# Designed miniproteins, single chains, continued (3), part 50

Each design is a single chain, and the fold is of that chain. pLDDT is the mean over its residues in the fold that is shown.

## One batch from the design tools (miniprotein)

Design m9829
Fold by ESMFold2-Fast:
Structure m9829 (fold): chain A 63 residues (1-63)
Amino acid sequence: MMKYVIEASANIESVKAGAEKATKEYGEVEVVKADGNTAKSLENAVRKLHEFRREAERRKKEE
């Protein structure tokens, strides 16, 4: 199984919902709160979510 940790300081619910839709069949995503600049943290969380989706799709093709 795949497990990813996404750090977010804002919009945790939105990030979590997106991760669940993308990966519920292929792995587990944990969203945690992080300190720092809100805009930068949100951008980082979105990037990690996209990376996780790509990895989940890659693993599905291999399975």
Scores: mean pLDDT 60

Design m9830
Fold by ESMFold2-Fast:
Structure m9830 (fold): chain A 77 residues (1-77)
Amino acid sequence: MPSVDEQVEQILKEIDELIEKLRAGEISVEEAQARLNELLARINSIADKLSKEQLFRVTVALLRFIGELVEAEIKER
């Protein structure tokens, strides 16, 4: 039973790994979009348990991931 803090750490780590894989061309934009939807569902399930600082960190990480997805689509690479 991971704590909320451990769940936040795992989500942030997964977002960073997905950004790296997307930049390296190791995953498709379609795979990255599917992973984003899974992350959003997981975050939504714990959103009411997050501190203000945790919610901010997760939101910023999601915005970074969305930015990388848009960039990858524009480059079609």
Scores: mean pLDDT 82

Design m9831
Fold by ESMFold2-Fast:
Structure m9831 (fold): chain A 59 residues (1-59)
Amino acid sequence: SAEALLAAFRARLAAGVPLEEAWIEATRALQAAYDAGELSPEEVDALRAELTAAVRAAA
């Protein structure tokens, strides 16, 4: 789910994983979920915004 992907991304950042590595993992998971039909286009857009906000907050 979108919430699970966002939670995993935030958990990776909190664990001290480099931002670039966590971002690559999250974007791959997002693409895989979208391709599998697990996320709607609206959920993809919302999740991209949330991931971007988490990156800005961590920077």
Scores: mean pLDDT 80

Design m9832
Fold by ESMFold2-Fast:
Structure m9832 (fold): chain A 59 residues (1-59)
Amino acid sequence: MERQRAIGAVLREIFANPKAPWTTRQAAEAAGLSVAAFSRLFTEMVGMSIREFLELLRA
């Protein structure tokens, strides 16, 4: 799927299930991307790293 769609779909999944123990690996797998590619694209779209975002959800 397109990169923007992949990141958007993962964000929707995370927001739908915020209590789930999301990891960078699971998010990347859901997007169909490598961890490196997903992390780069997520930061470009969201303005923070996926690790920071998941840490915020855990707080």
Scores: mean pLDDT 76

Design m9833
Fold by ESMFold2-Fast:
Structure m9833 (fold): chain A 61 residues (1-61)
Amino acid sequence: SRMDLLSYAHALIAERVAAGELTPAQAAAVLNEVEKKIDENNGTLSKEEVRALIDELVAAL
């Protein structure tokens, strides 16, 4: 579900903040973009696709 994908994204982004890879402000920006992409795809993204998207967004920082 959309909520399951958002919970998964939150967990992955929180891990990157804990690892010192993202500031809280960067984490908020990445989460906003992930939520936008989940909504653009009607909540039908896989967890693998969500993980790949987070990796791409973080690499672009």
Scores: mean pLDDT 83

Design m9834
Fold by ESMFold2-Fast:
Structure m9834 (fold): chain A 71 residues (1-71)
Amino acid sequence: SAAEEAAELIEKAGVLVSLGRFDEAVEYLEKALEYAPDNEDLKKALEAARKGDAKTALEYMRKAAKQLLSQ
């Protein structure tokens, strides 16, 4: 499903954020947002990743993945 595709991309982005690889993480989060365009937590995660804010990005990625996998 689109939600499962988005969640997988968020998981990959989370690993990249934990490694400080923000530019690559942003690419995965942008792709995830194509599968879940109305997910507000995912938009917050993307904004945080673009700013290099790992803590905020990981928090909102976790929230977005939980929402997507609960559908």
Scores: mean pLDDT 87

Design m9835
Fold by ESMFold2-Fast:
Structure m9835 (fold): chain A 72 residues (1-72)
Amino acid sequence: SNEEILEKLKELVPESEQDVEELKKEFSEEEQEEILKKVEELLKEGKPKEAAFEISIALGVKRLKEAVEKVT
């Protein structure tokens, strides 16, 4: 489940906790599933820090899209 992937990430990369909580607040369950597919792949490859960075990217992209939508 999404929650299991996020908990595993928090255990491997404790500094990701804030980004994980923001992901849960900012994204729908369906949007989380798409992001977490990449996160799960990186975790399987033994790249937990890169997995955490994918969440940071997703949050940044969402914030940028919201800023652009305000001017269009």
Scores: mean pLDDT 81

Design m9836
Fold by ESMFold2-Fast:
Structure m9836 (fold): chain A 100 residues (1-100)
Amino acid sequence: SKEEKIIELAKRFIEVLKEMIEKETDPNRKAYFESLLKKVEDLIEKLKNGEITPEEAIRQLIALASAAARVAEEMNTPFGKEYAEKFREIAKELRKILEE
């Protein structure tokens, strides 16, 4: 289902965020990505509980993934570029579901 696809992508987003947080050495960026992780986890719970629609969940997840990609890209490091590309791919796949 559309909801199952959203939850699967959100879980992949969480795993990418966790990996980046573990490897991040800057405390401010680490705190930012930890805040993002909590927002993604909250969105999944709200979607599962019927508190938000699948369309609302996708839009918020796209915004969060796009913001994560921007912050990672702004690092101007190979590490930042790698994670920016991963976040952009997640946002792209979420956009495809939204357009269905």
Scores: mean pLDDT 88

Design m9837
Fold by ESMFold2-Fast:
Structure m9837 (fold): chain A 81 residues (1-81)
Amino acid sequence: SLVEEGEKLEKKGLELYKEGKYEEAAELFKKAGELYEKAGEYEKAAEAYQLAALAYDLAGKKEKAEEAAKKSLELYEKALK
């Protein structure tokens, strides 16, 4: 399922994050968020994009961090409706 695939990517992203591979971790968190969004799991998607934003920020990728943070807020709005 999309949720199971997203959870696997998120776990791998956390492993990379712990290793200091922040940009690679951010890409996996973003991919997990995309899969959660496709599954209609908007709160999980928002959380994954928030992790992507944090990881992009730590990688010095400020524009990508801002885009991911904005996407997270949009997904939280969808989850509340």
Scores: mean pLDDT 90

Design m9838
Fold by ESMFold2-Fast:
Structure m9838 (fold): chain A 57 residues (1-57)
Amino acid sequence: DEAARELARYAGLSPRERRVLDLAELGHSQRAIAEELGISVATVSRLLARARAKLGL
């Protein structure tokens, strides 16, 4: 959604990084996120690591 994209930009996250982080916070496994987004599990792991680093986590 528009508001979600604005929050992601404010936090310095790309929309893709924010989406992966949101799905992980909702309890989705990295494999489930990878299948949903059509990307590799390694890519999901990297996006999560970058998102958390940008948020100081």
Scores: mean pLDDT 75

Design m9839
Fold by ESMFold2-Fast:
Parts: sequence; C-alpha cells; structure tokens
Structure m9839 (fold): chain A 66 residues (1-66)
Amino acid sequence: EDEKLLSEARKLLEQGDQAEKEGNYDEAIRLYREALDVAAKASPDSVEAGVIQIEAAVRLTVLKRK
C-alpha cells in the first residue's frame, strides 16, 4: 500500500511541475497539496514519504511567493 501511495504522490508532483511550467500556478498548488496529503498517508517512518513531503512543501512555499 505504501509503495502505491508513494507512486501516486510522485505522479502528483510531476503533474504539479508540468502545471507550474505552463504558468498555471493555481493548478500546480492544488497538485502539490494533493501530493503532500497522499505522501502523508504512508508509514510515518518512510524516508521516501518524507522526501516527497519536503519536495511538495518547498514547491508550495516558492509558488505562494509568486
């Protein structure tokens, strides 16, 4: 289950990156928030889940400044 959640979270990050590249910041923010939420559902000791959460949080912080 965690592996499936991590795959989904990674896909959401990629979709968010694409939306950001297109200048669709609202869509990118939505996708990054979803990636963060999905990764947070994985095991609390998962290093991969932690990495995805950090990646999503950094992207959200940068976008909120634009």
Scores: mean pLDDT 79

Design m9840
Fold by ESMFold2-Fast:
Structure m9840 (fold): chain A 62 residues (1-62)
Amino acid sequence: LEELVKKLEEAIRNKDGTKAGELLRELAKKTGADALELGQKVTELVVQGKIEEAVELLRKVA
């Protein structure tokens, strides 16, 4: 899980929306409802341009 979150953080920092989407789906599949909610929150932050806040949220979960 930590490895998956790390790769997701890198995808977000690189603005790779396709890779970030794949990793978020994989995280949701492995962790259930909490990861799905986290994925939605991260997506909202990224869409608003709050990349650092999205990354901090992922680091807190890892």
Scores: mean pLDDT 71

Design m9841
Fold by ESMFold2-Fast:
Structure m9841 (fold): chain A 69 residues (1-69)
Amino acid sequence: LIEEARKALEEGNYEKAIELARETIRTSEDPRERYEAAALLEEAYTKLGDEKGKAEASELLLRAREELA
C-alpha cells in the first residue's frame, strides 16, 4: 500500500495516492507506516491545492509523529 501510494504520487496520480495513503493509515498498525502515509497524504493534498485536506493530513502527521517519539 505505502509503496503503491508513493508510486502514484510520483506519477502525478494524486487521487490514487490519497486513497492508498488513507487506506494505509486506516489499516496499518505500524506507526512508521502511518507516519509515512500521513506525510505522503499531506504532499498529495498540497499538489492538489486542497487546503482542508492538507490541514487534516498535517494533524494526522503530528499524531503519527507523537506515536514514534
Scores: mean pLDDT 80

Design m9842
Fold by ESMFold2-Fast:
Structure m9842 (fold): chain A 66 residues (1-66)
Amino acid sequence: VEEDLLSLTPEEQQAVLDAIRRAKKLLEQGKYEEALSVLDEAIARSTSPAAQRVLEAFKAEIEKKA
C-alpha cells in the first residue's frame, strides 16, 4: 500500500524496495522458496508495522500464484 510506504523513512523505504526487488529476481529464476525466505528475513528485521504490511502483502501475492 502506498500510504504505508509514505509513512516510512527513506532508509526504511529503500530496505523494503530492495527486499521486493531481490524476491522478484529470485522468482524470475524459479527460486520460489528462496524468494519467500528473503521476504521473511526482511519482515523479521523490520521494526515498522507499515514495512511489515507491505512485505507481507507481496508475500501473499506470491503464495496465491503458487
Scores: mean pLDDT 76

Design m9843
Fold by ESMFold2-Fast:
Structure m9843 (fold): chain A 79 residues (1-79)
Amino acid sequence: TEEALAKGLKAYRDENYDEAIEYFKKAAEQGNAEAYLHLGAALFRQGKYDEAIDYYEKAAKQGNEAAKELLEIVKKEME
């Protein structure tokens, strides 16, 4: 989990979003709830906004406060 998350974060910094998404998915499958937030961020960077929102919602349901705040902002702007 930690190794997959770390590799994903490195790929994200290098702007290799496809590689970052692969590692964040692996981390999420291993039970890392924070990986859903990072998945959303990487997908957002690729312009895949609907998919990014889905992963932010998953992170928020797991109790991630940053994801909850991001969802409130996005939903308010769509009103």
Scores: mean pLDDT 78

Design m9844
Fold by ESMFold2-Fast:
Structure m9844 (fold): chain A 68 residues (1-68)
Amino acid sequence: SAEAHYNLGNVLFALGRYDEAAAEYRRAIELKPDFAEAHDGLAAALARTGRLREAGEEAAEARRLRAE
């Protein structure tokens, strides 16, 4: 499920495994594109790996989804 991938992403993020966390958050988004929390998780993981532009884009998408 999307929630299972999101939860795995959170565990990987807590372990400092940011690239693997990003992959799991992306899988959650593929299964549920309106999953605002997964977009936030992806933004955080991207920021930790220096992908600041992509992180900003994902954070903006999470904000947009929560406004709906």
Scores: mean pLDDT 89

Design m9845
Fold by ESMFold2-Fast:
Structure m9845 (fold): chain A 66 residues (1-66)
Amino acid sequence: MKVTGTGIKTASGATAAALLAIGSGGEATVTDGDPITVTATGLDREGALSVAAAIESSGGTATVEL
């Protein structure tokens, strides 16, 4: 699965989402901007849900693609 997080307001929130993606056996790209964007790929369903929850907890919006 792929998860795209937009509107992330903190570097710590973006880092937490990226580390969850890597820990779930996926890959993550963090794009520095204001606000920050995270794209995570190679996730299973449980990994995608965990990454999406971390993005939302950091004030971002998560989009999950199958």
Scores: mean pLDDT 78

Design m9846
Fold by ESMFold2-Fast:
Structure m9846 (fold): chain A 84 residues (1-84)
Amino acid sequence: MSDEELEEIAAALTRWAAAQLKAGVDPATVRARLAGFLTVEFGMPAERAEAVADEVVALLEAGDEEGATALLAEVMLEYAPNAA
């Protein structure tokens, strides 16, 4: 998977999570779904995926979508060899 593809996936996940929060979905549910995606698709350990999901949701609640996308791209690159 290329760095460009990872940035596109990170941007898509960020937009998805932001849309869920805007729609009134419980932040805990958004975190759980994001952590599940990272664990299943990237083989990320559950504790790491949960920590990343917590930080992404916190950044989105602060209005920092660019920071959320950058964090997701960075951690997904770390686990890219395990991505299907």
Scores: mean pLDDT 82

Design m9847
Fold by ESMFold2-Fast:
Structure m9847 (fold): chain A 58 residues (1-58)
Amino acid sequence: IDELVREEAAELGITDPAVLEEAKAVVEGLKNVGLIQNDEEARAWIRMVLELEQKYAK
């Protein structure tokens, strides 16, 4: 998960450590409830969370 978050963040140009930590927390939560079963699903969720965090900043 940590490496997938870093890779997706780099592709989106996101460098804020707080945003990366929030994305990790959300994705780990989704994995714990069984919504993420593989790396492809993890990348999709990570990307959505990172984009949402950017939008939150206005």
Scores: mean pLDDT 74

Design m9848
Fold by ESMFold2-Fast:
Structure m9848 (fold): chain A 64 residues (1-64)
Amino acid sequence: SYLEATSLMFRAMAYVEEGKYEEAVKLLEEARKILASTPGSEADAERVDKLIERYREELEKAKE
């Protein structure tokens, strides 16, 4: 499950590089769920929460 979360995070970062923040946030939310339920990965889940908030802010700035 940790490897699945890591794979989702890499895919999310690829979307960020493309400027596709909505897609990135969706993948990060999925990775966060896996990390939150994985023993010893609670701190990683918290870090992903911060990334989600950052990219949500980018989406808000882009709204008209």
Scores: mean pLDDT 79

Design m9850
Fold by ESMFold2-Fast:
Structure m9850 (fold): chain A 65 residues (1-65)
Amino acid sequence: SDKESAEELLEKLEEVAKRIEETGKITPEEAAVITAAAIEATAIEDEELKEKILEAVKRAIKLAE
C-alpha cells in the first residue's frame, strides 16, 4: 500500500539524514537514496504522505548545507 511504501521510504531517509548530520556531506550512495525517494514520492497518490516524504528529502539536503 502507499502507506507501507511511504513508511519504508521515511525510514531510509531518516537513516540517511543521521549520516549527513554526522558528516555534513552527502555521499553518492546517500544522494541515490534521496533521489529514489523523491521519484517514488511522485507516484504516491496520498498528498499528505507525499508531502511528508518530500519534506524529509528537503531536510536531508539541508543538513549538508
Scores: mean pLDDT 79

Design m9851
Fold by ESMFold2-Fast:
Structure m9851 (fold): chain A 97 residues (1-97)
Amino acid sequence: APAPSLEEYIAELEALLAALRAAKTVEEQLAVARRILLLLNRLQREHGASLSPETRAALAAAQEALSDLIEKQTPAALEAAVAALDRLIAALRAEAA
């Protein structure tokens, strides 16, 4: 498949963030978190060089927060991951405009 556009990454991230918030079990949360991390790694590979330094910093912070959530599976790590993803989505929307 061709590389997704930045707008397609934003839409998928918003859907996965909603799924992360809706997850009722640690297993569901972990599955969604792994999917988000893979998507962020793909975003970095395909668009990272064209992103602003601010957006790249938000991407790195989101990757770190998701990795921490996968390792620790605590409410604090979930809250940090959600906050980092919200910041990244806002930064990506500014890039796409």
Scores: mean pLDDT 87

Design m9852
Fold by ESMFold2-Fast:
Structure m9852 (fold): chain A 56 residues (1-56)
Amino acid sequence: MPPASPEEFERAVELGVELLRQGKSPAEVGRELSRTFDLSPEDVRRAVREAEERVR
């Protein structure tokens, strides 16, 4: 699978931040990102982690 584009990854992180601010758990955020974006499981985990760091 080709790596996610930087633009797609950034959109996933932005959505992750919004979902975390809405009170969703990191696991719920990961599921929503997997449904919304064509990201690898590793890129989903990275996007969730980046979103958590941005919310802090």
Scores: mean pLDDT 80

Design m9853
Fold by ESMFold2-Fast:
Structure m9853 (fold): chain A 94 residues (1-94)
Amino acid sequence: MEDARALYEALEEATREAERLAKAGKEDPEKAAEYAEKARRLLEGAEVMLRGAEALEAEDPEAYERAREEYERTKRITEEALATAEKIAAERAA
């Protein structure tokens, strides 16, 4: 299996886990902040993987771009989970 494919598959798994954490936070408002924080750590790990694989951009730019798009998807899901957790915290404080 090529390194570029392994990177893409790892980032695709990160996206699936971020979606699971976002859903869990919506289903359990008391733990929404905890799940959002786990998604943020997952996003940080995905960013490290993408940066560590910068050499693949020169070797296989299309595969690297697909991996970057998958990272951006994980980022959007994580940002939505964080926003949802903040909204839940504000409602619970009222």
Scores: mean pLDDT 80

Design m9854
Fold by ESMFold2-Fast:
Structure m9854 (fold): chain A 84 residues (1-84)
Amino acid sequence: MEELLREAREVAERLLEAARRAEEAGDLESARALREKAEEIERLREELEKAEDEEKKRELERRLAIKMTAGQLLVVATEIDLEL
């Protein structure tokens, strides 16, 4: 679990870095989407840290993993659009 929480923080940081870069490039729409995804991941991470029920932890871990994957794909898509 602690490794997943660390990975979630790293993904959120990458999303915020991509958002800053998109904003610098004038892509305000992508910057907003990236920030919203970072906020979703961070919220789920905080909920997982506070969860005491094992079933709830498993559900939150699954949701967090899905959101992290979506976030990583969004970063890649944004970087392609900015560089190509």
Scores: mean pLDDT 81

Design m9858
Fold by ESMFold2-Fast:
Structure m9858 (fold): chain A 78 residues (1-78)
Amino acid sequence: RVEEALREVERAAERLVALTGQYKPELAEQLREDARGAIEELRELGKRDPEEALELAEKLLEQLRGLAEQLEAELARR
């Protein structure tokens, strides 16, 4: 369901924001706003086209998880 996918996206975004905040707090604020906007857009899309919203939410979730993994690796190198 769209809301379940959006909850997973929110959790992944929160993790990425927390990691980014350890590196550059100003980027964390920008990322938080970007994530919130994307989630709102997907929620609106889900009311009209739930299948498309689910597909996009899944892609966004994969992107967020990949970015978090990269950032964790970068932070470990610092």
Scores: mean pLDDT 79

Design m9859
Fold by ESMFold2-Fast:
Structure m9859 (fold): chain A 89 residues (1-89)
Amino acid sequence: DELIELVKEALKKLGYSDEQIETAINLLKDGSTAAIDALIDSLVGAVQRKYPELFTEEELEELYRRYAAGQMTPVELLKKILEILDKAE
């Protein structure tokens, strides 16, 4: 699944262990839309804490508004986050 691969990449870039990544992926496999939303919320919070200079409060709020409005899929949101993280590397 594309979503699972993107989540793995994002968590690795944020410095999570293989065991923590496996736990997150298992939640996605057994989870509902609510589980996916909770994981995305956690990832957005983690990138903001580690890279506050790359993500302003306004930018994060705008991404979340578009996601909540159904204008962006979880996959599309994660791809945008990963692109920004790749540029920071």
Scores: mean pLDDT 73

Design m9860
Fold by ESMFold2-Fast:
Structure m9860 (fold): chain A 82 residues (1-82)
Amino acid sequence: MSKEEQIKLLKEKSKETKEETLKLLKEMGAPEEAIELALKAGELLEKAMIAKIEGDEKKAKELYEKAKELAEKAYELIEKHK
């Protein structure tokens, strides 16, 4: 599989994951701010995976760490809201 094919497949799977994540978070009654942070974390994770496929390990790591930070903030908002 070429890098271009891997990126295309990743984007297709990422779209499905985004739609499912949005549905689940809304069903859970997550605050809008937490939903926005979770979606941004997903976007950065997609970019990190693309960077890794392209061989840019440094960029992939930086994007992954940023995605993790946003995901942790989303989780804290959900926990504090309950």
Scores: mean pLDDT 81

Design m9861
Fold by ESMFold2-Fast:
Structure m9861 (fold): chain A 80 residues (1-80)
Amino acid sequence: DAHREEGLRLYEQGRYEEAIAAFEEAIAEDPDDWRAWRNLGLALYAQGRYEEAIAAFERALAIRPDDMEAHSNLAVVRAA
């Protein structure tokens, strides 16, 4: 997905608001894109939006329960 790849590039540049928008576009096109939900959670966490980050990681895990990175990220956010 071009939106998810763009979002990840923006995230790596520290452009978190723009990354969030790109990941939201990816999710709008494919609500089952668990990678987009996980990446959205990471960008929200970077912005200090912890409750929204938890919800995004939980959505990723609902789609793909074996996503080990989403499990690890969710544990980190819950400890914050």
Scores: mean pLDDT 86

Design m9862
Fold by ESMFold2-Fast:
Structure m9862 (fold): chain A 79 residues (1-79)
Amino acid sequence: SEIELVSRGWNLAARGASVAEIARELGISEETAERLVASAIALGASGLLALAPEEIAAAPFTSREAVERAVAAVLEAAR
């Protein structure tokens, strides 16, 4: 499901995986990996660990630049 893919992508990103690594690990395209990570992160890096699957699924997909900024914020919060 999309919710499961977003959750798995989020866990990989929190552990320091790049969009390319997430795409490889999940067996999806980099474009899909960007969209899945962006949908989770658009809800906010500070709340990501507490996000319910329903909240993650409701997040809008964003641009690559937004994904990169949000991934950086998640990694900073996870240290």
Scores: mean pLDDT 57

Design m9863
Fold by ESMFold2-Fast:
Structure m9863 (fold): chain A 57 residues (1-57)
Amino acid sequence: ATDEEIAELRREAGELARKYPDDPEVVKYLTEIAKALEDPSQLEKAREALEKARSKV
């Protein structure tokens, strides 16, 4: 994954965090995304977590 792909995922996760700060399901997936993005081999898990967070809203 490129630094640009990681930055875009982080940006999209940040937008969800701003819109749904008090949704515990969204917060859980956002935490999972942040953890996965610390390991480039887990980029696909970060993408899946982002999509799951979006499905909760």
Scores: mean pLDDT 76

Design m9864
Fold by ESMFold2-Fast:
Structure m9864 (fold): chain A 96 residues (1-96)
Amino acid sequence: MSLTLTWTAPVSIAGEAVVWVAERDGRLRPVAALSPDGTERAYAPEVEGRFTISRSGNTVTLDMTDLEPADSATYYASWVHDGETLFGAPQEVTVE
């Protein structure tokens, strides 16, 4: 199973680091990160090679392949603006 999560920021995210975080069992964990200049990507070890983060303008995409039951979580795109961490809309993912 493969899924694509997409989030469009209501403001410019130019020069901002973007991180997809997963919330499961009351724990938030980063899964994919894109550097402020958009040139570097980092992934949690358990999703490396399966997930891909990308950005086009204000739209951030998480391409999720080869999904496992352990990937079941509520996903949020997040960014830092003026020293505050902001979150996009929750997206629930369930894998059987």
Scores: mean pLDDT 82

Design m9865
Fold by ESMFold2-Fast:
Structure m9865 (fold): chain A 83 residues (1-83)
Amino acid sequence: AGPLNFEQKKKLVEFVLEFHAKKAETTVEDILESSEIDMNNEEMLDNIVGNLDLDGDGTITAEELKSLGFNDEEVEKAMEILK
């Protein structure tokens, strides 16, 4: 598989933010505003995606997503975005 494109990075970051919003009982909009995250900024998305790569190998795995607290259904949805 090649490197993630901008659309895939954006979808993955949006998915992660939705997960955090649900756990914190807040909204994605509140997280974006408080963290000054611009979803249209590719460099910012690259930094967020890099933080998800826990072993630094350039690949986001199902095990890494599970270690972040994602359940099996959420991991499956995230892995579909990465196709």
Scores: mean pLDDT 71

